# Designed miniproteins, single chains, continued (2), part 105

Each design is a single chain, and the fold is of that chain. pLDDT is the mean over its residues in the fold that is shown.

## One batch from the design tools (miniprotein)

Design m7640
Fold by ESMFold2-Fast:
Structure m7640 (fold): chain A 52 residues (1-52)
Amino acid sequence: MELERPLTPSEALELAKKAIEEGKKVIDNLPIGSDEFNRIKKEAEKKGIEIK
């Protein structure tokens, strides 16, 4: 489901995973406070991707 409005945490996490896989250098608006956030953050740091 695609919306013009702000993403849900789950949608934002999915986009962040895709951005990491596609080799993006910066990920912004990643939802804070979930276990999935921590896993994605570790993957991003491992690949040298900055989280804002």
Scores: mean pLDDT 63

Design m7641
Fold by ESMFold2-Fast:
Structure m7641 (fold): chain A 97 residues (1-97)
Amino acid sequence: SEREQLRRGFQAAVDAVVEGLKAQKENPNPEMEEGIEELLARLEAEVPEAAEHFRLAWENVISDPEKAREHAAEAVRAAAVHAGVLSEAEARELLAA
């Protein structure tokens, strides 16, 4: 049940990233653009791996949604591990499922 809660939380975070990026690409919002720029700047400084995957998700969210989702999942994983929300072992299990 605890693993199920972690999986649902992880999936919700990945869904939120993908849907947010898609919405921003289709209907640009200046407030959302500022938020994305601030997030990318923080990730670039603290978790460069997450920043790179987040950029790749952005580049692919319209042209290749499946690839964008994979990159969004890797970005969320790297950020969550850095924040101490997930262990490396828990993160690997979530990506393997």
Scores: mean pLDDT 79

Design m7642
Fold by ESMFold2-Fast:
Structure m7642 (fold): chain A 98 residues (1-98)
Amino acid sequence: SSMIQLLEVAKKSAERAIELLRQGDLFGAEIDVTFAIMSVTVALKDESLSEKVKELVQKALDKLAEAARAAQQGDLEKAIEYLEKAIEYLEEAIEELK
């Protein structure tokens, strides 16, 4: 499923962003968060998604945006917490698509 692939790409990008933030690589983390946001935004354009999957994917997008904002403000602990929550929503959305 191309949709599962998009959500898996977003999840892997968010996981990599967490690792980069822990290493102090703010620039690398920003690239990966941006790529996760782009992948999730493309997924949300699919009108065939169930309401439950759309809600989970939207919650993931909201957490990715909050993570980007927290990182820009230098709040790395909050950025990581938001990324972890985004990953949880993405995992739930992927499971619903199986």
Scores: mean pLDDT 89

Design m7643
Fold by ESMFold2-Fast:
Structure m7643 (fold): chain A 61 residues (1-61)
Amino acid sequence: SAARARVAERDRAEVEEFLAEMRKLSLEEANAAFKERFGKTFDNMEEAEAYLRARLAAGAD
């Protein structure tokens, strides 16, 4: 539905904006934010991006 598509688009935009902010930080600073929000840390930003996008996809389905 159009309403579901708009919600999914908004959630994706929020995730991408959060990732863009995290890319401006060092991995250590980004991991502090990831641990606070998700209880998880990552070895690199690519793993963090993959994890967050997978969560978004699972939540959208």
Scores: mean pLDDT 73

Design m7644
Fold by ESMFold2-Fast:
Structure m7644 (fold): chain A 87 residues (1-87)
Amino acid sequence: SMEELLKEYLFGPFNEKIKEAFDPSLPLDEKLKILDDTIKERTELKNLIEQLSKKLNSMSEFSELLLKLYDQIIEEAKAAKAEIEAE
């Protein structure tokens, strides 16, 4: 399905970033930077899609799915950041 293909495309690289952020040899500031950069980049992409949808006065199924998947990545990155900060 389109959702499964987009999940593989978006979550594959994201899961690698999570793995990098949990590397025990990496300094805390570098771990947090990986997650903060991920949150920032996905938030900017989400905002771009929302602005384009407003200008076009329409929301496609594809755009709705992208927003949903970006929200999931942002929330997972925030959870990972909280977990690292609790260490």
Scores: mean pLDDT 82

Design m7645
Fold by ESMFold2-Fast:
Structure m7645 (fold): chain A 55 residues (1-55)
Amino acid sequence: MEKRVLVAKADTEEEAQAALDKQVAEEEAKGWKVVERLTTESAGKYYASALMEKE
């Protein structure tokens, strides 16, 4: 089992999520699956992250 983390950073939560969704779709096409998603704000920036797994 392999794991990787995807991170997208943007000035708004919506932009960060949209960027992450694109990255997730590309990795899902390669057989990766989303296990967890997290969005957080730090210093006026939004970070959207996804933990992905592949069997």
Scores: mean pLDDT 83

Design m7646
Fold by ESMFold2-Fast:
Structure m7646 (fold): chain A 92 residues (1-92)
Amino acid sequence: SKLLEEFKKKIEEMLEEVKKNASEKEVKEFKEFAKEALKEIEKLQEKIEELKKKYEEGEISVTQYAGEMLRLIGEEIDIELELEKKFKEILA
C-alpha cells in the first residue's frame, strides 16, 4: 500500500539521521524498534483488507465498517507516534 511505502521511506530517512548523530549501539536499537513497528503496521494493513472484504460481502454495516476503520487508523497513528518518540529519545 502507499501508506506502507511512505512509512518505509520515513524509517529510511530517520535511520540516515540516526547514523549521522548517534552511536552504533543506538543505530542498532533504532533499527530493531523500526523493524517491529513495520511488522505491526503490516498486520494492521492485513486487518484493514479483511475489514474491507467483510463490508464488500455485506457481512457488516457501513457504520460498523467506519467505526472499525477509524480504530485501525488510530492504531497506525499510535505506532508512528511511538516510532517518532524513540527517534527523538535516541537523538536527545
Scores: mean pLDDT 86

Design m7647
Fold by ESMFold2-Fast:
Structure m7647 (fold): chain A 89 residues (1-89)
Amino acid sequence: SSIEEKLKKLLEILKERLKEKGNVSGKELLELVKESAKEVGLSEEVTEKLVKIVKELLEKKGLLDKKISAFVAEKIVEEAVEELLKELE
């Protein structure tokens, strides 16, 4: 339950930061995810899994070295959180 609540808070923080920044690179998104994960108190193991999923999604979509909109970045991280939650059941 605590992990699910922390991931929900992470998405809220991330969405606010993405709205402030506008467009970000895939690499900047990875750093932002790490920062948000630390802020909500996710364990290092869970943070590493989440970052890996986000990186794999960015790479698969050819976005790692591209600027992406806040909307696209939000959708990628939402998808990564859904995948992580399934793994943690």
Scores: mean pLDDT 84

Design m7648
Fold by ESMFold2-Fast:
Structure m7648 (fold): chain A 59 residues (1-59)
Amino acid sequence: MKVYETFELPAEDEAEAATNRELAKREVAEKYGVPVENVSIESEERRGNTLTLTLVAEL
């Protein structure tokens, strides 16, 4: 079973974007009680300093 979560996160540079991708994956993993390896990035959009990240978790 797949579940989807969307986050709008700050991303002023690539280091912040990378950090926020990692944090979002951990949040989804904790929320659904799955390993981080079961969480992947479904889509990613960047508009100015905002990163819109959609993650999918396989349950």
Scores: mean pLDDT 83

Design m7649
Fold by ESMFold2-Fast:
Structure m7649 (fold): chain A 79 residues (1-79)
Amino acid sequence: AMAPPAARPLTVVLDTSALSPTLRGALAAELRKLGLEVEVGPGTLTLRGTADQLRAAAEVLARDPRLASLAEQIRAALK
């Protein structure tokens, strides 16, 4: 049976075109430690996980002012 919409894993696509491929890869590895499924694309990171995991990711990203816009993208998607 399919999970209810509120319990379903969420998908968030982050625009990371301004970040280097190396930094995107490092960021993907860090976010995977939070239990997120992360796909690295050309200029994007696609995150899949629970709302709580995505909020945790936004808090991690918000610690670096250079990544604050990515944190805002996650928070906007969780509305």
Scores: mean pLDDT 77

Design m7650
Fold by ESMFold2-Fast:
Structure m7650 (fold): chain A 78 residues (1-78)
Amino acid sequence: NLDDLFDQLIQAVLNKDIDTFLQVSDELHQQLPSALQSTFNTLRSDLLTDLSKPDLSTEKQVALVLSVIGLREDIRAV
């Protein structure tokens, strides 16, 4: 279920849980249509870079969550 994986990804971003983020994002990548995998890989790389920073602001963290929500809505529109 893609919705459950997106919820888990959002929770991993909110918790700064890199291990869960890597596992859930890999499962999402495998289940996404091929046309969206490149866009998701770019988002995943950007998210991982920001999550790996020792001083991630709440404002930036919210922006990362909104990026994940935006991708989820794009997938639902297809």
Scores: mean pLDDT 80

Design m7651
Fold by ESMFold2-Fast:
Structure m7651 (fold): chain A 98 residues (1-98)
Amino acid sequence: MLDELSAKMAESREKAEEIFRELLEKENADLPEETKKIRLEILDLSIEGNRVFAEKGVESEEAKKKARELGKRITELIESDPTASEEEKEEARRAAEE
């Protein structure tokens, strides 16, 4: 609607993303270091996907391609997490396939 508002919201989104990363790191402080790194990486990938969806639209071919790429990477990260259950790993594989 307003170009100035859109620009401010984009800047605020980047700051919110940094805050969410810090909060997740604090929440997961008692988890193994490897698990913390995996969860932060998954957060970064989710943020990247949300940016593409916002810029290109969720129905765009670019958003669909990005969703498939992110789903595959997230599944690989979950499979490498020593604290993830086989059920969680299977759920991630199913989500990436669809």
Scores: mean pLDDT 71

Design m7652
Fold by ESMFold2-Fast:
Structure m7652 (fold): chain A 89 residues (1-89)
Amino acid sequence: MEKEELFRKALELTNEAQRLAAKVVQTGTKEEGDAALAASNGIARLLTGVRAEESYQEALENASKLKTEGEKMKKLADEVAELVRKVQE
């Protein structure tokens, strides 16, 4: 049941992205908080496989607006996209 393990890992990383967004909302500017929420929502949408390319690009664009946590958010988006791709195989 390797696909279930891959999906579980993707879900854990998606939850990590949501926790990261919550931290940025509390500690960053309003603009950074809005961008962090949009990025984490993009990653969550990636997990469902619906509009995956658009959701991935939305996550990357919004992560690029983050000064400190942007690279971590991009890495989470990349890892979730790769895990979801493997589940679809």
Scores: mean pLDDT 83

Design m7653
Fold by ESMFold2-Fast:
Structure m7653 (fold): chain A 71 residues (1-71)
Amino acid sequence: AAAARAAAGEQLRRYLNEVAEKSKDPQVAENIKKRADELSARVAAATTPEQLREIQEEAKKVVDEGKKSAE
C-alpha cells in the first residue's frame, strides 16, 4: 500500500514536470514543479480516498494552468 502510493506520487510528479517543460513561462514552470513535489508528497502521505480525490482535483488545476501558459 505505501509502495503503491509512493509510485502514484512519483507518476504524478513526472506528469506535472512534463507539463512544466512544455510551459513557455519560466515562472509558471517553476511553480508547477514546486506544486508537483508538494502533491507527490501528499499522495505518498494520503490515508483516505477523499484525500486522494482532493489531490487529483488540485493536480488538474495545475495542468490547466500549465496548458494555458504553453500557448
Scores: mean pLDDT 78

Design m7654
Fold by ESMFold2-Fast:
Structure m7654 (fold): chain A 75 residues (1-75)
Amino acid sequence: DEVKKEILKLLEEEGLSSLSAPKEELETFINLTAAVIEGAESYEAPGVSLRRENGVLHLSLEDEEYGVREAEFEV
């Protein structure tokens, strides 16, 4: 939950309110997410799943307000 809050806070502070943002904004989001979960191959918590596999970062966020949001980013 702390990681989810931190990711959402970073999205809000950078003006990235959606994972469907333009690619340059997604790159910024990836960098911020990496800074929060530095070096992790995977991270799972209630409502948050983050996994790196074959050079792809998989992110899933689930919240009652936003529903399920999933994104894949090449790193």
Scores: mean pLDDT 59

Design m7655
Fold by ESMFold2-Fast:
Structure m7655 (fold): chain A 60 residues (1-60)
Amino acid sequence: KVNGNELAELKKKGFKDSVLAALQAKLENPQATNAEIGKQIGWSAESVAAHIAELEKAGY
């Protein structure tokens, strides 16, 4: 589970708030698709997919 302190550390590493929001939503609902996460946080599925891909590229 990502808490506020973990999100602050990732932000210090240069991750944008939007990327961190996508990670938080995915960790809270790991069975959710990118489209479902997008509906939950107000983004398109494509935006969620791009942010998740950036996190995966960074090893998250």
Scores: mean pLDDT 69

Design m7656
Fold by ESMFold2-Fast:
Structure m7656 (fold): chain A 72 residues (1-72)
Amino acid sequence: SKEEEKKELEALLKEMSRAFMEHDEDKLQEVKEKVIELLRKLGFSESTLEAFENSLPIDQMRFIEELIQKLG
């Protein structure tokens, strides 16, 4: 459901933010991979996922924040 997907995205965003603040590159990579898998499940195209993967962490977090808002 959209509500469950929104909660999962919010949890991943918090973990990504923490890993970024703590300079934990391994944890940041793990969280990024979980986000990409969730975005794939949500129906995003491989080209969009590739663009997300090649973005800076700050831009990745912004993308997730905007998606959470769109999910309502």
Scores: mean pLDDT 87

Design m7657
Fold by ESMFold2-Fast:
Structure m7657 (fold): chain A 87 residues (1-87)
Amino acid sequence: GDLIREAAELILNGDLEKAEEVLRKAGFTEDFAKGVRYIATGQFEKGRELLLKAGATEEIADRIISAVKNRDLDLLVEALEEAKKQQ
């Protein structure tokens, strides 16, 4: 299955421990996966800082935050796929 789509679905459903595991399996760093988890819990500033530390651009970090706030699965999948290609 598509691991990035699975992770995005888990993030939006609030299954954050499994989402972090699937993001790591998809090849994201620990800092990136933790950043996404902070964003999913509403801790947007802490999450953004961790995404930037993990090498994400400001644009990608902001797209991930927007997708989570709007519960936009397709936007979240696209942002995560772009993040992986740019790292």
Scores: mean pLDDT 87

Design m7658
Fold by ESMFold2-Fast:
Structure m7658 (fold): chain A 94 residues (1-94)
Amino acid sequence: MEKLERALEEARRLAEQGVAPSEIAKRLTEKYGIPFDLAYELALALHVLISVEEALEIARAQGNEVAVENLEKVRKLVEEELRKLVEEMARALA
């Protein structure tokens, strides 16, 4: 779905810019027709993913291998949740 792909790219960009999850969700609902609840959950998950990625860069720069291993596990869990949420959004837009 090209429409869903564009929505995901825009959501990721807005989250990286520090836009609030509620504002991201509103924009995705208005522009792409994604249900607000799903858009809000996506925006929250993207904010968590960005925070984990930033923490991972810091841990790697400090050579903290234990923190890197633990943060990579958290990142995989968030990526799995995002994958399931994207599948649910694809069904809602079909």
Scores: mean pLDDT 85

Design m7659
Fold by ESMFold2-Fast:
Structure m7659 (fold): chain A 63 residues (1-63)
Amino acid sequence: GRTLIAKGDNGRTWEVTFGGSTTGRATDLDTGEVGSAGLGSGKVHFSGSKSLETDVGTIIGEY
């Protein structure tokens, strides 16, 4: 798997884990909310439940 840290434009920080695809799980590190993430155009795109707003994050770290 691949784990990324992404900073959203709204100031939220996300941990994103990919299981060998461009689609993965995103966790908000401030709230613990979980949703889905995809990679595109050098950024992380979040989509999820009503409590996890769609956001675009810039990758700031990788494990």
Scores: mean pLDDT 64

Design m7660
Fold by ESMFold2-Fast:
Structure m7660 (fold): chain A 76 residues (1-76)
Amino acid sequence: AEELVIEALRLVEEALAEAEAAGRDVSKARQLVNEAKRAYIRGDLITAARYAAAAGEELGNEEAVELARKAQELAE
């Protein structure tokens, strides 16, 4: 579960950086990534995975969404 959360966060952070470099408004995605990181630091892998999935959806990264959802199921 933790490895999948880490990989999903890596993918959404890469997508966030690419979208920001392209001049897109990433405010919502950045907030979701920050919430995912806060949950991860607290050891709440289920909440971290849920926010990572939401960030992936906001950024259009289907691979990150799939990994985050799988991480959520394994962390339950």
Scores: mean pLDDT 82

Design m7661
Fold by ESMFold2-Fast:
Structure m7661 (fold): chain A 86 residues (1-86)
Amino acid sequence: MRELVERFKEALERLVEAVRAGAPDEELARLVEEILRLGAELRANEDPEAMEELERLAEELERHDAEALEAAVERLRPAREEAYAA
């Protein structure tokens, strides 16, 4: 069960990274499809602990998504440069 949650987290991280890297729509669609499949598998198992952990993860992602988007907008607005080649 926790392994599925971990895969779900990894898929979400991959999606965020792909969006950040400007991946093409085809790649984004694949990642979204994977996330949807993992979510369906988690729901089908219907473990109370897994469902609660999924809900908590969703809440944290919603909060982080809003704050991360705001931070990303702030980062992009002044056209900040980060040490890319290290």
Scores: mean pLDDT 59

Design m7662
Fold by ESMFold2-Fast:
Formats: C-alpha cells, sequence, structure tokens
Structure m7662 (fold): chain A 67 residues (1-67)
C-alpha cells in the first residue's frame, strides 16, 4: 500500500511519512480499524479513507488528499 491515505495515517500516528505501508504503518492501520469498527485487514480502502478523513476532521486537520 502507498499513496496519500497512507501518508495521512503516518502523520496521524507520528510515523515516517513515506507513503509506503511498512510494518509500523500496517499496525497503525489495524489499530485505526479497531477504533472505528472497520475490518481488521491492515488495508487502506475507501471505507478506511472515509473513517480517516472523519478522524482528521475531529482533530482539526485537513482531509487526506484525494490524489
Amino acid sequence: MEGPAVRALQRLFGLPVDGVADEETRKAARLFELAFGLPKTGVVDDEFRAALNAAMAELGLPPAPAD
């Protein structure tokens, strides 16, 4: 996995922002999925992206870039 949603997740969890889903990024994704009641796959899908954008809005951050 790579791209803007992965970078947004990395920023949210204070991980290196490289857009690549390494082991730490996958752990963060699973933890986020658990917190929001999403399937625990560690995969960043449209449902994950929607939940991430909602979480970022709660924190006063801009939404994850679409590109």
Scores: mean pLDDT 66

Design m7663
Fold by ESMFold2-Fast:
Structure m7663 (fold): chain A 107 residues (1-107)
Amino acid sequence: SLEDKKKILEFIEKDFDVLLDALRYAGVPEEFLKDVEEIKKRTIEELQKLIENNASFEDILKVVERAAKEILRLAEKYNLPPGLLEFVREHLDFILEKLKSEIEEMK
């Protein structure tokens, strides 16, 4: 439903904020933070348009998966310490699995 898709959007927005706060606290490079903030902005704008156009849950999931892959590539490019890279990977994997689970329950 439209309400379910809006809840997914709110969840993704909150998760980006949690991730960004954790990364700021960890002292990652400022350019990496700015790149993640740009990914957040583009992802939220794309998701808003998809929801307005009544796009499928599969389309929504693909956008989030693309954003997650881009964040992980940037973390590798900025050569984050192994522990932070593992944190980012595990966090993104957890969020994608949770999102997939929520979507299956909404179908």
Scores: mean pLDDT 86

Design m7664
Fold by ESMFold2-Fast:
Structure m7664 (fold): chain A 95 residues (1-95)
Amino acid sequence: DLEELREKAEELEREAEELRAKESSDSTTQVGGADVRRLLEEGEAAVRAAEAASPEAGKQKRAELDRTLAEYRARHPAGAAEGLARHLREKVEAL
């Protein structure tokens, strides 16, 4: 689990660098990183609360979070990858 989180964080950091290299100056991409980090914190809290009610509710909330992240990644790919990588690194560091 911990090793998988580290590997995912590294992959997302590489993806963020590649996406940054491919973009021109884009202010919307710059804003996305902080927004995605907050979305992940709030989304994971919501998933955990739903899971406490039932495993099915937790799965549904997780699917909703994943869908929202996918939409955000489509609109702000570099910022989304940066936010996701930062969130995962914070999780690894907290463990």
Scores: mean pLDDT 71

Design m7665
Fold by ESMFold2-Fast:
Structure m7665 (fold): chain A 76 residues (1-76)
Amino acid sequence: GALSLAQAQETADLIVAAAPGLVAALRADPDNPGVFAAAGIMLVEGEQALAVLPDNAALRAAVDALRAALAEARAL
């Protein structure tokens, strides 16, 4: 990815902390455009961080949860 190791680690820490709340918000209101957009942005940032940190299990779990919630909300 385009991230440095330090940037990827900071992004991973933020996503691991924030993703559960955003996944819950998206599942509660899948038609909310702001929540949907925020989840989509977080998924892209998480995938970029995961490309640099492939062994970060917590980040992988957060990315997988975001991907599942977006798919359930009818993300393409």
Scores: mean pLDDT 84

Design m7666
Fold by ESMFold2-Fast:
Formats: structure tokens, sequence, C-alpha cells
Structure m7666 (fold): chain A 70 residues (1-70)
């Protein structure tokens, strides 16, 4: 489980990278994606996209940020 500081860092990193690629992601969907990743470390971007309604690309950016912070 991420610490509150690691969770915030993951959210900020994901949002920053998404913004640089012209992608806007709702904060609530970033939080939901992080919760999914904490429950299943082997989760794919496709599964995150299906559960959140995000694009596969947005899901991949959040997953990459999560793995870098951990």
Amino acid sequence: MLTPEQRLQTMLLALQRAAKHGISIPLEDVEKAIDLMERNPNITPEEIAKETGLSRRAASLILEAYREVR
C-alpha cells in the first residue's frame, strides 16, 4: 500500500505527464486507477481503462507513474 505522500506523488506525476501529452484526466479517475493498481500489481492498462472509462493511453500513463513511485 502506498503512503499518503507516495499516493499524492503518483497522482501529480500522472497528471503532469498527461498534461504534457495534451491529455486531461479527471482526478477521481486517477484515484480509482491507483486503487485498482494497489489491489492488483499485475493489472494491465486495458483492465484499468475498462474499469475507469479512461483511454488505454491515459491508463498507461497512470500505471507508469505508479510503478516509478513504488
Scores: mean pLDDT 83

Design m7667
Fold by ESMFold2-Fast:
Structure m7667 (fold): chain A 79 residues (1-79)
Amino acid sequence: SAAADALLAAFRAELREVLASLADGETLSGVGVVPAALADALAEAIRQAAAEAGAEAEVEVTYEGDRAVVRFRVTKKLA
């Protein structure tokens, strides 16, 4: 939906800004619960934001019925 796309775009932009501010070797970790239908798109948004910021991302998705738990860890690498 347009609302879901807007929320994902806003989240991606905010995450990219946070990741761009990380020092070399610094790690950002997070966990969120989302509708299962959005989990893959959220995981991909996290990976893309990390790649654009020069960081390595580990993202795990656990499905629980109509919901998913998305866990991530992003570490900024030396250039």
Scores: mean pLDDT 81

Design m7668
Fold by ESMFold2-Fast:
Structure m7668 (fold): chain A 70 residues (1-70)
Amino acid sequence: KRRELLEELEASIRAASELAGEKEVPLPPTSELAKELGVSPSAVSRLLRRLEAEGVVKRVPGKGTFLLPA
Protein backbone atom coordinates (compact mmCIF):
# COMPACT_ATOMS: atom_id res chain seq x y z
CA LYS A 1 0.00 0.00 0.00
CA ARG A 2 2.87 2.44 0.74
CA ARG A 3 5.56 3.55 -1.77
CA GLU A 4 8.44 2.31 0.43
CA LEU A 5 9.15 -0.84 -1.60
CA LEU A 6 12.03 0.66 -3.60
CA GLU A 7 13.57 2.08 -0.41
CA GLU A 8 13.15 -1.33 1.25
CA LEU A 9 14.82 -3.02 -1.74
CA GLU A 10 17.72 -0.53 -1.59
CA ALA A 11 18.14 -1.10 2.16
CA SER A 12 18.00 -4.90 1.68
CA ILE A 13 20.61 -4.79 -1.10
CA ARG A 14 22.94 -2.61 0.98
CA ALA A 15 22.50 -4.86 4.04
CA ALA A 16 23.05 -8.02 1.96
CA SER A 17 26.23 -6.52 0.44
CA GLU A 18 27.54 -5.71 3.95
CA LEU A 19 26.65 -9.18 5.29
CA ALA A 20 28.02 -11.03 2.21
CA GLY A 21 31.46 -9.63 3.10
CA GLU A 22 33.87 -11.38 0.74
CA LYS A 23 31.51 -12.93 -1.88
CA GLU A 24 29.68 -11.71 -4.97
CA VAL A 25 26.00 -12.66 -4.51
CA PRO A 26 23.65 -12.89 -7.54
CA LEU A 27 20.48 -10.79 -7.47
CA PRO A 28 17.23 -11.77 -9.23
CA PRO A 29 16.68 -10.34 -12.73
CA THR A 30 15.38 -6.75 -12.91
CA SER A 31 12.05 -7.99 -14.35
CA GLU A 32 11.56 -10.41 -11.42
CA LEU A 33 12.43 -7.74 -8.82
CA ALA A 34 9.99 -5.32 -10.50
CA LYS A 35 7.21 -7.95 -10.46
CA GLU A 36 7.81 -8.87 -6.80
CA LEU A 37 7.73 -5.20 -5.71
CA GLY A 38 4.86 -4.17 -8.01
CA VAL A 39 6.97 -1.41 -9.59
CA SER A 40 8.14 -0.75 -13.15
CA PRO A 41 11.31 -2.44 -14.46
CA SER A 42 12.57 1.11 -15.20
CA ALA A 43 12.32 2.03 -11.50
CA VAL A 44 14.34 -1.06 -10.49
CA SER A 45 16.89 -0.39 -13.28
CA ARG A 46 17.38 3.20 -12.04
CA LEU A 47 17.94 1.98 -8.48
CA LEU A 48 20.43 -0.70 -9.59
CA ARG A 49 22.27 1.82 -11.82
CA ARG A 50 22.67 4.15 -8.82
CA LEU A 51 23.95 1.27 -6.65
CA GLU A 52 26.34 0.23 -9.46
CA ALA A 53 27.71 3.81 -9.59
CA GLU A 54 28.29 3.57 -5.81
CA GLY A 55 30.12 0.22 -6.18
CA VAL A 56 27.45 -1.75 -4.27
CA VAL A 57 26.43 -3.92 -7.25
CA LYS A 58 27.88 -4.98 -10.61
CA ARG A 59 25.85 -5.66 -13.76
CA VAL A 60 27.29 -8.33 -16.08
CA PRO A 61 25.79 -8.56 -19.60
CA GLY A 62 24.15 -11.96 -20.10
CA LYS A 63 24.82 -13.05 -16.48
CA GLY A 64 22.80 -10.59 -14.37
CA THR A 65 23.38 -8.30 -11.38
CA PHE A 66 25.67 -9.17 -8.44
CA LEU A 67 26.28 -7.73 -4.99
CA LEU A 68 29.93 -6.71 -4.67
CA PRO A 69 31.95 -7.60 -1.55
CA ALA A 70 32.36 -4.53 0.65
Scores: mean pLDDT 72

Design m7669
Fold by ESMFold2-Fast:
Structure m7669 (fold): chain A 72 residues (1-72)
Amino acid sequence: PTVTTSPWREAGLEVPTNNDPSATVETVALPEGPEGYRAVLTVTHPDGTQTVYEIRSVGGRRVEVRKTTITP
């Protein structure tokens, strides 16, 4: 297995496609606070590849994302 994690960066508008029956999407979110909130979005592909998005709000204004790709 190979694991690749990107640095935190300002998030673009990337929404996983939920209409693909071969992909599974799971979202876990924490309560929003003045310092921000955090959510984890996991996309699992049928070949065993997983893409994990860690999402956070910074200063209530900017959304940052960190992407981890796990290859079998």
Scores: mean pLDDT 63

Design m7670
Fold by ESMFold2-Fast:
Structure m7670 (fold): chain A 110 residues (1-110)
Amino acid sequence: MIVTEASGAGTAPSGGVAEVEVTVTSSGAGKYKVTTIAAGPGSAPQVGEPAEATVPEGGSATVTVPLPVSGAPGTRDVVGGAASIEGGSEATGEAAGAMGAGISGTLTVT
């Protein structure tokens, strides 16, 4: 069975760009498209530029996703997905169009 997991975290001042580090862990080797969105009270959702992670079999890879941030200081939830685009694996989720793992994490805006 192939399993994929992903988590992310970042910190940036308002008006800056957070370098959100996302770690993708998979039992299957492959390329994964990593997408991130940060959302929290008092700000519009901020969308990161998609990045690609190349994960070895039974290993992990960390990619940095640039995420522009705006709005008030505070903590925001980072959500998104790591979807297999070449080989790799998928995690069974509720979203019919989602392949791979959902990302969960926190962005701190200073």
Scores: mean pLDDT 66

Design m7671
Fold by ESMFold2-Fast:
Formats: sequence, structure tokens, C-alpha cells
Structure m7671 (fold): chain A 107 residues (1-107)
Amino acid sequence: MLEEEAILAAVLAQALGMSPEALEKILLEEGLPELAKLAAKYVKEKPTLEDALKAMEKLGLSEEEKEVFLNLLKALQGDDEVLRKIGKFNDEEIEKFKEKLAELAKK
């Protein structure tokens, strides 16, 4: 389980262009020291998409959960703007966008 989670974290970190050291630091700050060590190791080993698919199967992820992960991975590999937006599109910003659309509909 922990090893499979580390492989998925390493694949996402590679898509982000993140160093093993940066990933380890982030996971340590989140209070996940064992995951931090394993994920940093796997980033150095350059895991493939096939490794990620096997990890998802071992974790028992649903087809919907696998699709979400794969779509996120594709987005991160294709667009630096997605990296900046993943931390900025919170529920509050989505609600503000909806409020502005509702306000425009009333005019």
C-alpha cells in the first residue's frame, strides 16, 4: 500500500518537473516521513505510466478514480499554467465565478 502510494506521488512529481528533494520536503511538511523517503526514491528511479497503472490496481482504485489520476497527469505534463491553477482553484474561487455568472444573468 505505502509503496504503491509512493509510486503515484513520484509519477505526479515527475509530471510537475519536481526534484526528489522537493517532493521529500513537501511530504515531510505534511507529516508523511515514510512516504517521503519512498516517493523520493521512486522519483530517482523514473517510474513509467505502466508503474502508475500497476500501483492503482494494487490500491484497488475504481475506474473513475484511475481516470481522474490519468487526466490530472496528462494536464500536468502539458501545461505549466495548470500547475499554478491547481493551488488557486479552491471552492471559494469556483463559488465567486458562479456568483458572477448569476449576476450577469440578472442583467
Scores: mean pLDDT 65

Design m7672
Fold by ESMFold2-Fast:
Structure m7672 (fold): chain A 64 residues (1-64)
Amino acid sequence: MDKEIAEALVLMLLAIADLSFERGDYEGAIQAYEKAIQLAEENGLTDVAEEARKKLEDVRKKLA
């Protein structure tokens, strides 16, 4: 995959996850963050993957 295309897709997944989180759809947010992390890691986007992991942990704390 082209790295620029992967970066754009990861950013879209993060936006979807953030919207799900704001709407109280924590399960949807978790799924979207996990997909974003996987795609970011596969394409060497380490910093973006770490940011997504931090957000994922925040969502998991809401579920207890």
Scores: mean pLDDT 82

Design m7673
Fold by ESMFold2-Fast:
Structure m7673 (fold): chain A 75 residues (1-75)
Amino acid sequence: MAKLEEIRKRIEEAKTLPVEEAIEKLGEAQLEASRLYKQALEQRAPSDFLSEVLEVGLEASKAQLEAYKKLRAEK
């Protein structure tokens, strides 16, 4: 539970960083969400929790895509 909220907080903090640093931190958040999902599956967590972890991972992926679009626009 606490780890998922920490990942969410990291995603929001990453959005305030310079584009290149944001890409890196959002990538880290995606990896942490993926690891949490695998761990939750092994622990047989409720489907609602698994869905929430996937949604957080997707949010990080979308934010990273937007950061890449900004980086490309600056070139």
Scores: mean pLDDT 81

Design m7674
Fold by ESMFold2-Fast:
Structure m7674 (fold): chain A 85 residues (1-85)
Amino acid sequence: SEDEAIDAILGWFDAYDLDGDGTVTREEIRAWLEKHGAVTDEQIDDALAYFDKDGDGTVTRDELIDVLAEKYGLTDEQRERIKAR
């Protein structure tokens, strides 16, 4: 389900948020993507462009949730509940 997919992705984000600051770096995303079959910096750059709305080379938990909310058609209330997890 969408909730299971979102929970899995947030779990991966939390696992790769090594500093516990709610931010994932390019290097952390590389490790996540390599686990899921991505093997080139270009594939990682494509994924980062999709998630990194600010273009700063990092992805916040909120940015990831916003992308997932758009992808899975979540309501604003669902988005806020996920951000509160």
Scores: mean pLDDT 65

Design m7675
Fold by ESMFold2-Fast:
Structure m7675 (fold): chain A 61 residues (1-61)
Amino acid sequence: SAAEEAAARRTREGAAAVARQLGADAGKQMGILQGEAVGKELGPEAGRRAAEAGREGALSG
């Protein structure tokens, strides 16, 4: 859904920004926490996708 895509994009961009400023481990942690929040809001599959997007962002940032 558009909401799930937006949540994944938001998590990826946020994790990448944190990783650039504070290091990859901080970006990964941000991705995990945001994935949990998305999972509570949009369901566990959406949370999993957001967490994966966050991990990708942290590693590429």
Scores: mean pLDDT 82

